# Designs tried in a protein design run: designed miniproteins, single chains, continued (4). Part 100

Each design is a single chain, and the fold is of that chain. pLDDT is the mean over its residues in the fold that is shown.

## One batch from the design tools (miniprotein)

Design m15486
Fold by ESMFold2-Fast:
Order: structure tokens, then C-alpha cells, then sequence
Structure m15486 (fold): chain A 75 residues (1-75)
């Protein structure tokens, strides 16, 4: 599991989630972007920006949980 491995590597929850989203986007492309956007209510561009590690993308705790669930379904 990508999220749990990132946490074990000493990454923050935000960076662990970002890493998992980036892996899902690399594996499934725009399909992963759309699935995560739909689950979180974020725009597809915001999902891409988050996967790229842009600092101005902040997720609510509800959006973080939704993104994690969507990524686990894709991986």
C-alpha cells in the first residue's frame, strides 16, 4: 500500500497522500485524475497540481479521506 509505505518512510500524511495520488496518476493517467476529482469535489487541475506537489493546494480532512479512498481503489 503506497500511502502506508510513505508514512513508514517518515513522510507527513499530506506528503504520503500526495505520493499515492502521484502513483495513481502515473499508472492510470487522466482516469485517475477524474476519479479522484469526482471523489473529492476538486477540479481535475487541482488534483494534478496536488500530485505535482504545488504548495498552494490545501485539502480539507474530508477531501484527504476521499482522495485516500479513491487512490486505494485505483491501486
Amino acid sequence: MIYERALEAGLSEREALRSAVAVAVKKHGEEAVRAIAEATGLSPQTVRDFAEGKRDVELTPEQQRAARAAVERLL
Scores: mean pLDDT 74

Design m15487
Fold by ESMFold2-Fast:
Structure m15487 (fold): chain A 63 residues (1-63)
Amino acid sequence: MVLSEDTTEEQIELGREIGRKAAENGGESEVLKETLKLAEEKGNVVASNIGTVAFAVMRELLA
């Protein structure tokens, strides 16, 4: 997992929730959908941080 040192606790929490929901329903496509929306709203760095956490959590829960 690659995160910026300035990744906020809120971004980590949001990523964990997206990853958990994606593991239950939608999988990788759900993570991609949410991160693309975040990139449009908050910029690519924020979306990348949240998406990285979400993918990591999703993969751990599916393993």
Scores: mean pLDDT 75

Design m15488
Fold by ESMFold2-Fast:
Structure m15488 (fold): chain A 69 residues (1-69)
Amino acid sequence: SDVELAASHRAFERSRSFYAGNGARAAVRTLLRGGSREEALEEALKVTPTRNLAEIGLDSALEVLEELG
């Protein structure tokens, strides 16, 4: 959806890292589709090389979704 694309793009830019940004996109998609924070972290971990970058991506996703809600 347009909302998912816009939120994903904003979360990617906020993460300040290509790898964390990929995690942020995965987290936004998971959360907008009704997934839990734990599921969003698991999806971010699949597309990031480290847990730290996945957590940065998740935090960026949560901040963007809070600002849009």
Scores: mean pLDDT 86

Design m15489
Fold by ESMFold2-Fast:
Structure m15489 (fold): chain A 68 residues (1-68)
Amino acid sequence: SAEEYLEKAAEALRNGDYVEMVKYTALAAIKGGLSLDEAIERVAELAGVSPETVREAIKKGLEIADKN
C-alpha cells in the first residue's frame, strides 16, 4: 500500500538513507496517486520533521544518485 511506502520513506530519512527515502516517496506517489507535495507532507508527518527537511533530503538523495 501507499502507507507502507511512506513508512519506509520515513524510516530511511531517520537513518540518513536519502536515496532509499526518494525511492519509497516516489513509489508512494505512483502507487497511491499522491502528488509530490502530498507525499512530502505525509513523509514529514511520519518522520516528525518539517516538509522543508524532507525537500532537503530529496535534494541530497538525487545528488547522490546523479554522482553515482
Scores: mean pLDDT 85

Design m15490
Fold by ESMFold2-Fast:
Structure m15490 (fold): chain A 81 residues (1-81)
Amino acid sequence: MKGVTVVGDLSEEQREEIKRYLEEKYGMEAEIKSNGAVEAVGELTDEQLEEIKKYLEEKYGLGAAIDELGHVIASTKGVGV
């Protein structure tokens, strides 16, 4: 299983949009945690992981990376501090 974790200063609407995007486009099981993190798991190709990384970077301005286990980790950059 591959995963996606998104953390940082995002609006409630942005978190719900990311959750819906991952669920509807990739069939992932996604949830918004009490700490505001969006976490999702599912079966993804490496190309889909890169697509998700790019989507999060381009649409939300997040800093994103893919770890060696194929997990996308994205967070708000320190932009606007």
Scores: mean pLDDT 79

Design m15491
Fold by ESMFold2-Fast:
Structure m15491 (fold): chain A 74 residues (1-74)
Amino acid sequence: GATKDIGVTVTIEIDRDESIDEAVINELESELIAEVIRLAPQGTHYKIVLKGLKSNEEAREAVEKVKKELREAA
């Protein structure tokens, strides 16, 4: 077969308040995984830690900051 995708390993740790919508967290995790896969070299291991998220807005801002940092590092 064609070149086998080794893939990128992403560990995401989110410490969040229970008031944050699960659907929002699922959307943001998917966005982070997609950005890492798009920008990271094959065989790379990434660990992303988000702590103290208290609202949907704060969660979105934290993810947007990480996505910007990933784009600037690429």
Scores: mean pLDDT 72

Design m15492
Fold by ESMFold2-Fast:
Structure m15492 (fold): chain A 79 residues (1-79)
Amino acid sequence: PVVVIEVRTETPEQAREAQKLAAEEVVRLGATFALISDEPVHIVVRFDTSPEKAREYAERMVERLREAGFEITRVEVVE
């Protein structure tokens, strides 16, 4: 499964912080592939796991970003 998360940011500094938090979660959750863009902040992560587990991982990443004060504009889990 591939997890896609989009984050609303208003400044380059906010984008940098969101990317940093996303990268930390990607490493923590053991992704097989990740791409994190900076304009806007798109997080595309592949997990070699079940779709259900990938949804749990997406929720954890979203929770981490929301706790840091970021607004999440898209969360999607695709095959």
Scores: mean pLDDT 80

Design m15493
Fold by ESMFold2-Fast:
Structure m15493 (fold): chain A 78 residues (1-78)
Amino acid sequence: STSMSREELVERWRAGFERNLPALREEIKKNNLPEEERQQLIEQIREETARLLARTDDPAAREAYREWERALLEILEE
């Protein structure tokens, strides 16, 4: 399948976020997402972060997930 869900896209971004942040910023700019779709991505990022936080009590993992959320939200709110 050539279609990717927003959930799959967000997980893909999370899996490589630190290494891929510059490329992700450029990809988001190139996509020129409508405001509605941008807001939907923001909600998906928040939802995925909450799911990850619910699955772990490890402080280091929790901090990494929150940093991932902050970094992506910063890019999407530009």
Scores: mean pLDDT 70

Design m15494
Fold by ESMFold2-Fast:
Structure m15494 (fold): chain A 70 residues (1-70)
Amino acid sequence: MEERAQELLDRARRLADLAISVAGKNPELAKEYLDLIRRYREEIQALGHTEAAEEVDRLIDRVEKALKEA
């Protein structure tokens, strides 16, 4: 995997974990993290890494579920 795409995917995973951890206490901060994850998803898609972009879509789903449970 290209180094840049791998770094973006790693950043998205880290932000998703952070967003989930704060969703109950600070849902506004979790939403800001979600916006950043969506931006990384677009960058990964632009680089042509469809499988990595689909992994980020799953991360987005996890964060959205955590926000609904908050």
Scores: mean pLDDT 84

Design m15495
Fold by ESMFold2-Fast:
Structure m15495 (fold): chain A 112 residues (1-112)
Amino acid sequence: KIEVDSYLEELEKLLPSLPASAQEPLRRFLEALKKFFENPNDEKAQKEFVEALAELVAVFEQLPERVQQLVIRLVVELLKLFPELKPALEPVLRRLAELFPDDEELREALEA
């Protein structure tokens, strides 16, 4: 969880600098992710996390490049910790892979 905690901390620091249209989706994503980590087996927390990530990805191209990379790294690390999330996240991962076709870790996460 050290890498995940580092990415979360940096995303929280960058949140105020984002376009207004992206601030709420990122805030919701961070809140949903924290709730998921508190109880990974809670189906409601899993659903809220997947929905929050999908909402963030809908405005993903509006995010600064550093924030985009932090979110991608965080999602990849999350899937290593919780591979059971992959089926629910597949549409979101596929969209991220379309936006970043040269990202090898995203491609491997989608195809694993």
Scores: mean pLDDT 80

Design m15496
Fold by ESMFold2-Fast:
Structure m15496 (fold): chain A 100 residues (1-100)
Amino acid sequence: AREKYEKILEKLSRLAEAVKELSPEQAEELLRFILEKIKDEELRKEAEKLAEELRKQGASPAEVAIEVARFAASSLVAQGKYDEAEKLVEEALEKAEELR
């Protein structure tokens, strides 16, 4: 369990670095991709609400994308869904690299 959690945190750290190189438009595309990859409808709605609240507080598109990814991954980990959390972060990282 701990090793899977540490791997997810490492991938989130890499994602945070990758989003710094994205334009605002690319970061918004990444956010949409992350939200579409959340299969649980209730979790996706909570993530969408978080994104809206962060935007209202003046967060950049890159900050919104990384915070939504962290929220979704942490929620999946809290449910014991480590493999789903890792896959979500890995797919988000791959998408960020494609957008560069």
Scores: mean pLDDT 86

Design m15497
Fold by ESMFold2-Fast:
Structure m15497 (fold): chain A 83 residues (1-83)
Amino acid sequence: MSEKEKLIEEAKEKLKEAYELGLRAAEALAAGDRRKAAELLRRAAEKALEATELLEKAGLPKEVVEQLRKDAEETRELAERLE
């Protein structure tokens, strides 16, 4: 596996973690636990941002990297609103 392939694979794992945290946050919201949802969304945004850095290092187009960073930032903003 090339260095670029390794970075992309690592980024995929972090995006998977972010997605699972997002699902857990949705479950927490459905249960009325806004504090837990905020914590899970903050962690999801953190994982998504880490993935974005890896994808940038892997040489993905700036447009794709910027969109993913924006999506992660929106998730963090949602977490702040739920506090």
Scores: mean pLDDT 87

Design m15498
Fold by ESMFold2-Fast:
Structure m15498 (fold): chain A 75 residues (1-75)
Amino acid sequence: NAQAEIDAAVEGMKIATEALREIEKEYPDIPKEFVPKLIGAAFAEAMRSVLDGLTPEEAKKRAKEAAIERLKELS
């Protein structure tokens, strides 16, 4: 159902935004060129977690973990 995926994308973006705000506070020296890749990783995991029926808190935790893992790959 395309509507369910669109709704998950909207919710996923809200969750990913919250996760990324926390990451920027904890890692203020992240190179600006890495930010789009961290956004992509956080959003993909947040949307997946929402589609899997996870709570917003668990989805945010997983999105944050995915973005941090991506940051390690870029370093």
Scores: mean pLDDT 84

Design m15499
Fold by ESMFold2-Fast:
Structure m15499 (fold): chain A 87 residues (1-87)
Amino acid sequence: SLSAQAETIDLSTEEGRKKALELAVEAGRAALAAAEAHRDEAPEAIAAGAREVARDARELAEKYKESDPEAAEEFERLAREAERLAA
């Protein structure tokens, strides 16, 4: 599972931090896919959750823009997908 993989990551290393960001992007993608699949069951709750994901993804994109541009671009894409789901 993603959580089990996260627990094996050494955040004191650059490689571990990069892997943690890759797992965060993967988890965000999985969460948005699940939300989209269940949109009709709880549209207001899913829209609210998608707005929070969009905000968090924008903040992560800005935070990692200089140190990990690849992760920042993935977070920007995640934010746009979440914004579409929230509309």
Scores: mean pLDDT 78

Design m15500
Fold by ESMFold2-Fast:
Structure m15500 (fold): chain A 84 residues (1-84)
Amino acid sequence: SKEEALKRLQEIEDRAIATVEAGLKKVKTQEELDKFKKQVKEAVERLTKLSQQFYANLDDPEKVAELLEKMEEVVEELEEKLSE
């Protein structure tokens, strides 16, 4: 349902925020901060574009599922990058 899709989107957004907060706590140097900012900005841009497509396609369950999967992949990639 649209309600379940919106709930799933919120869970992805919450996970992304938690990932960024956890990553920031690990930053100890200016070089690490600059790298962190770049990686977060790239992920936020990708998630923003996917989120816009999600809202544009709310009446298409198959497209919504594909977009949610892509958003989850972006968050997983960010988690991996910020754990380096």
Scores: mean pLDDT 88

Design m15501
Fold by ESMFold2-Fast:
Structure m15501 (fold): chain A 55 residues (1-55)
Amino acid sequence: TDYQRDVDARLADERALYDEARKKAEDDGKTKLFDDSMRKSLTAREAVDLYNKKV
């Protein structure tokens, strides 16, 4: 269904966003700050948004 296609696309986008942000945090030496954001978030997008507010 179109709904399933949209869900799959969103999950793929969220994973890509998370992976990119995680790698940037590793390169910047801020993995603990990123991990704290992930722990306080329900989704990858929320974790990335929370992390971006801290840096």
Scores: mean pLDDT 71

Design m15502
Fold by ESMFold2-Fast:
Structure m15502 (fold): chain A 68 residues (1-68)
Amino acid sequence: MEEGKQKVVEALGLLLSLEDPPEEAVDALVEGMETGKYKEGLKKAAEAAEKAGLTDVAKKIRELADSL
C-alpha cells in the first residue's frame, strides 16, 4: 500500500526526531515496512510511544494508523 508506506515513513520521521526514541516503537514501524503490515505497525508504534510517556507523538501516530 503506497499510502500506508508513506504514513509509516512519516511516523518513523517523528520518532527519529526525538533525542531518545523508544526502541519498541521504532521496531514496530520497521517491522511494518518489512512485512507490508503498515496499519498494524503504526498501531504498535503508537502503543509503544504512549507506554514510554510520549502521549503527543503516540496520538499523531495513531491518527496516521486510523486514516488507513
Scores: mean pLDDT 81

Design m15503
Fold by ESMFold2-Fast:
Order: structure tokens, then sequence, then C-alpha cells
Structure m15503 (fold): chain A 86 residues (1-86)
């Protein structure tokens, strides 16, 4: 999980840097979602896998880099909202 998480976070950074419109990845929101998910290995694994799928779609050209950043920010917000006890 740690190795996969590190790889996904690195790919997120690369995606943000490649945005032609300088779309800002909400790093604090993503970090909060990770911390919220980390209370349960299955929840963290699911969150990382959903981020990976968004990144894969961007790499394949199915969605734009800006759309991928927006989707990841939305995903992070959802995970924070679904774990209100943190």
Amino acid sequence: VEEEFHRVMRELGELAEKSPNKRELDIKLVATAVLASALDDETLRKFVEEMRKILEKARKGEISVEEAVDKINDLAAKYVDENPNL
C-alpha cells in the first residue's frame, strides 16, 4: 500500500505540473482525504485505486489534465465528507 500510494502521489504531482492552465491540485484536501482514509486499509486502498483510475484516463487521453485534477479534488472532498468523525 505504501509503495502504491507513493507512486500515485508522484503521478499526481506530475499531472499537476503538466496542466497548461496551471490548475492547482488541492494538496491539503488530498492529504486530508488520505489521512481520513488511513484509519482503514480497505478505505485507503479504494481511495488510491480511484485516484489511479483518474490518472490512467488522463494518460490515455480520455480526459484532459485539467479535468483529471478537478476529478481528484472532487474525490478527495467526497472522502473527507464521508469520514466526518476525523
Scores: mean pLDDT 66

Design m15504
Fold by ESMFold2-Fast:
Structure m15504 (fold): chain A 99 residues (1-99)
Amino acid sequence: SAADEIAELIVNSDLAGALELMVRLVREGRVEEVREGIRKAEEELLKQAKSEEQKEAIKKLVETLREFLEAVEAYFAGEEPEDEALRRLVEALLRHLEE
């Protein structure tokens, strides 16, 4: 599933691939598969974590991915994301995907 593909990309630290797939899926109205993929990746990474520092890093990564997802959803809804850096990242990824 697309959720499993998102989870695999995140777990394997292919963040560029994960962000690109997230944008594509949200554009297609498949945002729930992205949320499920992020959830699965968090569960898998937390099971593999060996230290509190690793757990904190995983939680920060997941928080960042969820904030990015909210920015992508806002962009496609015709709303501006409140975070200018996230808005610019979404616009940059969309330009890349249009090529």
Scores: mean pLDDT 81

Design m15505
Fold by ESMFold2-Fast:
Structure m15505 (fold): chain A 70 residues (1-70)
Amino acid sequence: SAEEHYNSGLKYEKEGDEFFAQGKYLEAADAYRKAAEEYRKTGDPKNAGKALDAEIKAGIADIKFAVSKI
């Protein structure tokens, strides 16, 4: 259901935020991308923005990972 996908999106986004706070940027990026997929699966246009925000967070995590190796 749309509600199940929305709730899964929230869970993955929270996992991403927790990994990001721990400096685990690759795991954070993966979790954020899973959140974006779940938000898109709701089929609700209102959640398209949440999916894009999660994709942006994943991109930021990828950049943080690259910088953390310097």
Scores: mean pLDDT 88

Design m15506
Fold by ESMFold2-Fast:
Structure m15506 (fold): chain A 83 residues (1-83)
Amino acid sequence: PKKELSQEQLIKDLQERIRRVRERARELREKYPKAAEYLERSVEYLEKALEYAQQGDLESARKYLLLSVGYEIRAVGLEFDES
């Protein structure tokens, strides 16, 4: 069904985003420790989004994804402030 396809796509997108954000946090940890902390918080929200997506609760999954994006944006700001 189309609902399952949307769920599968969201799960895949969340898994890929978690991998990218974790890698970025590791790269930034020594130079921009506060930015790395915000990226680590973003990963926590992405993992919650993934859990909700796996349960079929796409509304909650999207809400947690938006929260994670907020932390990513703040991390970018902190990178400039710490440089």
Scores: mean pLDDT 80

Design m15507
Fold by ESMFold2-Fast:
Structure m15507 (fold): chain A 98 residues (1-98)
Amino acid sequence: MEEYLEAVKAALEGKEMPSKEELLRMLAEAARRGDGGTVATLTRLLVEQGVSEEELLEVIEKEAPPEQLEELKRIVRDAIEEHRRIEEYKKKVEEKKK
């Protein structure tokens, strides 16, 4: 329980990046708790590591409480879209530097 929060804190601090499997495990725990903030953060880290939207949504659908399922799915989709916009913006900024 406490080890989970310390692992999330370590990932956020960037001192030691957890494996893809460990991040997916943390996402499952955050989904079970209805912790939308942690779900959003872990989704961004997992997408950066090449995890698909379908794989992320499968974890949420399996682990989330029914009453929070639709909200957490929205949070995952919003986090993926935000990451996509940031990457597109970076690409456009680099193009303008020519």
Scores: mean pLDDT 75

Design m15508
Fold by ESMFold2-Fast:
Structure m15508 (fold): chain A 111 residues (1-111)
Amino acid sequence: MLPSAEQVERARELALRMTREAVAAMAEARAAGASPEEMREAGVRAIARGAREAVEAGVPEDTVSLAVAMAGAAMTAALEAIETESPERALEAGEETVRRLAEALAAGEAL
C-alpha cells in the first residue's frame, strides 16, 4: 500500500532533519581531512542516529524507513556536491532531493 499524504509529510520533515545533520557531519569530517569514504560513513552514522532518536520518540517504523530512504538519497546528492562545490550547495542539493522524493510519493509514484 502507498503511504498516506500525512505519512509522507512526516517522513519528509524527518528526512530533512536527518539530511541537515548528515551534511553537517560530512562537512565536519571534510574539515578534519577525512577521505570521501570517511565523509560518507559520517553521514550514514548521522542518519542512523536520527532514525534511532525518531523510533525512541514514538515515530512509526514505516515512517522512519521512508525518511531513511529519502535521507540516504539526499546524502548521496550532498556528497557529490561537497566534492564539486561548497558545503552550502550540498545542503541545497540534499534538501531538493528530499522535496522531489516526497512529491513523487505523494503523487503515488514509486521511489
Scores: mean pLDDT 83

Design m15509
Fold by ESMFold2-Fast:
Structure m15509 (fold): chain A 72 residues (1-72)
Amino acid sequence: GAMKRKEEEQLREEAKRVGEEVAKIMKKAKEEGKIEEGKKEMGKMVEQLVEKGASDDMVDEIVAKAAEAYNE
């Protein structure tokens, strides 16, 4: 219902912020040659969001942002 939408909106905002942070981490990891460390940090952030109830769509968006940052 309507009350659950506020919780979902908060999770989506948090997932968006995590996606931005993950993109920065992956870009820095690529510059420093520490890609494995960047992937581990990304994995931890994704795991924390999943524990909070993040949807597969939210996780996929984070992974997509990380991949875009890595491929640039």
Scores: mean pLDDT 77

Design m15510
Fold by ESMFold2-Fast:
Structure m15510 (fold): chain A 118 residues (1-118)
Amino acid sequence: GVDPAYRQKLADKWTELAEKAENPIEALIYAANAYSFDPTHTKGFEAAIKKNPKNALAHALLGRAYLNQGKYDEAIEHYKKALEINPNLKTAHRGLAEVYEKQGKLDEAEKWRKKAEA
């Protein structure tokens, strides 16, 4: 099996690269690489957002990382921030549907799922 300690070291390395990257696009790519090794890792996306606060996708991916941690309120806040920047971002619509479903708010989840499918 994959060594969890080794995956965490790789996530930390990519996170450090995201924090040090001067280019906002590179910061987001490095953050996405960190996420691929640890889907709960937030620091890389936080660094990418600091370099480009108007990147709606970076906010949505940070929301996904919080969702993977079970931090549903934080996930909702970041998905809503993504939609303030890009109201049509299907990734954020799908993320909100999944968070509300996990909270047992099935009517709200259905509304967001329908928006993602439109």
Scores: mean pLDDT 87

Design m15511
Fold by ESMFold2-Fast:
Structure m15511 (fold): chain A 105 residues (1-105)
Amino acid sequence: SLSLILKLIGHILRIIGILFDLENFELSKEELKEIIEELIEILKELLKLPILSEEEKEKLKELIKKLEELLENLDNLSIEEVKEKLIEILEELLELLMEILKKIE
């Protein structure tokens, strides 16, 4: 449903907004882990929706995999390295979400 898609995208954009304020937030690794885990679950719900093209689904799967790999390596990375990698993934995610939104309106 359109309402569900907009809610999921709204949750993702809220998380992106919080993370772009990271220069002003002393986030612990545990807080970063929780945010990444929440984002992965929301993206997996988005992936289940029948509105995505095959290309968009593959790109979304790639982004989920990058987030899961970041989560697995979290203890081996500095907080600044986690933030840098997360911002790069979120920029790619934002571009994908904007393309998805263009198709629903």
Scores: mean pLDDT 78

Design m15512
Fold by ESMFold2-Fast:
Structure m15512 (fold): chain A 64 residues (1-64)
Amino acid sequence: MPGAVVVDTGGDEERLRALTDELAATLPAGTRVVLRSPSARELAEEGADRLRARGLEVTLLTNR
């Protein structure tokens, strides 16, 4: 059992969007996701909200 799925694409906005969309479609509800974004905080927050809307548990890590 995976404890959490970690997503870190740096500042690549297209990759972050594509990966969060894929995870939202693929992962079962209740899966824990750690979304790390060092520079694109607003996009990471939007991605986290989309994943949470699909029933995933999201921890958002940003360094601002």
Scores: mean pLDDT 73

Design m15513
Fold by ESMFold2-Fast:
Structure m15513 (fold): chain A 60 residues (1-60)
Amino acid sequence: RPLPPDHILFVAVAVQAVGAKLEGRPVHVQLPAGYSADELAALEARLEEKTGVPVTLTQG
């Protein structure tokens, strides 16, 4: 099963997190389809740990 490149997601969230911290808002990112619920939860937890802001991931 081909996986999308995770480093692109981390870069995109990191950029949004800088703006979100300055504006005092949570980060919300929509991902392409292909992630399991466990994969999304693991990514959310890791991104929240790294950025220090609430992160919500959805797939469309």
Scores: mean pLDDT 69

Design m15514
Fold by ESMFold2-Fast:
Structure m15514 (fold): chain A 77 residues (1-77)
Amino acid sequence: SKLQEEANAAFAASGITVHEFDAELDDGKLTKFYMKLEVKVKTEEEKERVQKVIEKLRAYLKENNLGELEAKITLVE
């Protein structure tokens, strides 16, 4: 779909690659979540910022018993 192509292009431009994604909804509410992604960053400062965001998301998923987020952060020279 055009929307998926635009989303993929936007993620690629932002250095984000989604390798795996699985989510389940029950009555519009998230009940299960799994995502495996890679984020390419250009600075150590961006890497630290992205790590903090990922940690917050992981904490949210664990606290709500929703699932897991796997992330690899790569510094690009």
Scores: mean pLDDT 75

Design m15515
Fold by ESMFold2-Fast:
Structure m15515 (fold): chain A 86 residues (1-86)
Amino acid sequence: KEKELLEEIKRRIEEAMEKGFEALLEEMRRIAELARENNLSSEVVNEIALHALKLAEEAGLDREELSRVIGEVLRIIGAQIDAELK
């Protein structure tokens, strides 16, 4: 149930953001692992990435913080590519 998992991941990102920036980064690392384990599609990974970036922008993160979020987004994308090679 890819759509249900996507909605759960989006909710987890939102909850992590409420707890703070470091909590968001930790949750994004867990999502990268989850993407590998569940062979998430590129479409789902793209939705996760866009949602995280939107929340970071809405939170008014500075350049350094936004760069760290982008780094975790790239990690999630890399995990998805690695999973597809299986």
Scores: mean pLDDT 75

Design m15516
Fold by ESMFold2-Fast:
Structure m15516 (fold): chain A 94 residues (1-94)
Amino acid sequence: SSKKKKEEEELEFMRRLLEAGGDEKGLELLETLESDPSLTLEQIMSLIFLAIFLGDYEKILELVKEKGAEEAIKEAQEEFFERVEEILKELKAK
């Protein structure tokens, strides 16, 4: 398969996953990111996964618009790992 065909298959898989979950905001974010020709597939996938795990699609979209995809991914990853560390600390306190 061509690179473009594989990218289309990965985007279609993500779209079906969001549809199966009833995630309308996730689908809107995916369509918005997919329409931006400056974004790579890897950046699109990273941003969607981070938005799902953080539960804040609008924040991810705003970060991309203000700071670009690389900084948006970095900031979203930092927030995600901070939340994970807080959960782990709570579990260890029991």
Scores: mean pLDDT 78

Design m15517
Fold by ESMFold2-Fast:
Structure m15517 (fold): chain A 80 residues (1-80)
Amino acid sequence: SRATRLVLIRELEELLEEVKKAKNLEEAKELVLSFAERLLRSPSPLAREVGERLKKIAEESKNIEEIIEGIERLIEELRE
């Protein structure tokens, strides 16, 4: 649903602002993983897909900048 995509984009934009304010990489990863876990419990296949991608971003990112870039790319993909 387009409505589901718009809600996910909004929530990801809010997550992005929280990540930008994180004091260190560990805090940023915890924020992303917490959000990913909630999405993975969703009945929406799209929300679960976004959750899996966020989990991968959190696990593979070496710094906060990479987490920011990963979330921004995901938001762009959802807008298309």
Scores: mean pLDDT 87

Design m15518
Fold by ESMFold2-Fast:
Structure m15518 (fold): chain A 107 residues (1-107)
Amino acid sequence: MEEALEVAKRIAETMARELAKSKGDYAAGFAAGQRAVEADPRVDSAEILEGKFTREKDADGREVLRLELILKITVNGKEYYVKVVAEADIETGEARVLEAKLLDKPP
């Protein structure tokens, strides 16, 4: 569902940005993701099933924090599983979504 993909991308971008600002504080990133869900009227709920972050270099040699999430998003009582990848510049906190994919079945 389009709404599930949009919400998943927003959660991942918000979490990546907060992780970069907090120098990898997962609890701060998780809290930011939770606030993003609470602010979005398009979804009933969102749950983080899997989360991984790593420090990498982008194509320009900049240090970025890469976040990979598998989310369960509920929209109008229907469950969707979304894999989303985001990155954030550690120095600036600027975040972007690299990939978002609806999964055919639970992981």
Scores: mean pLDDT 76

Design m15519
Fold by ESMFold2-Fast:
Structure m15519 (fold): chain A 73 residues (1-73)
Amino acid sequence: GKKAADAAKTAAETAAAGENGAGAAYSMRHGILESGAPKEAADYARQGGLAGLAGDNAKAAEYAKQAAEFAEK
C-alpha cells in the first residue's frame, strides 16, 4: 500500500545519500509491515536492509527503490 511505498522511498533516498543503512532498513520494514504490501516488496525491503547493514549504500538504495515500486501495486 501507499504507506509501505512511502517508507521504501524514504529508505531509498536515505541509502542513496550515504546515510546509515540500518536507518533505511528500519524505515522500509516499518512501512511494509503497516501496509501489508506484496511479498515482492517485502523481499526487496529485506535485501535492501541487508545491503545497508553491509555498508553497500548503492545496492541498499536500488533494492529500496524496487520495494517501493512493488509496494504501490
Scores: mean pLDDT 62

Design m15520
Fold by ESMFold2-Fast:
Parts: sequence; C-alpha cells; structure tokens
Structure m15520 (fold): chain A 78 residues (1-78)
Amino acid sequence: MEEEERRRREEEVERLAEELRRDPALYSEVLARLLRKYVAGEELSAEERLEEEALRLAIKRELEEAVDKAIEENEKRK
C-alpha cells in the first residue's frame, strides 16, 4: 500500500515539475508561496512538500538548460 503511495507521489512530482516548467505563472506562484512559508518558519503541508520537490526538480532542469544555452551562446559570440 505504501509502495502505491510512493509511486503516485513520484508521478505527481514529475508531472508537476513538467507543468511548472511549461507555465511560468504557476512556477512564480508556487515559488513565492513556498518561499514565504519558509521565511515565516511555517511547516509545509504534504501537498506543499510535494510542490517543493516538484519545484526543486523543475529548477534543476531549468538550470541545466540555462547553463547549456549560456555555453552555446558564448561559443556563437566568440
């Protein structure tokens, strides 16, 4: 039963991460809300923890893309 919950959570994290990367408005809202709670020292709910994991995954993928793009742009300008 817990294995089913883990699988669903992993699928939800991956889907949400992909959605956050495609929707800049949603990305900004989730990021701002999580940061406000973090700064206030408030505990995250189970849903907010899932959002945090998804946001971290989205940020990691966007950072990798941004670094790759910056390297490519620098090579084209040299």
Scores: mean pLDDT 76

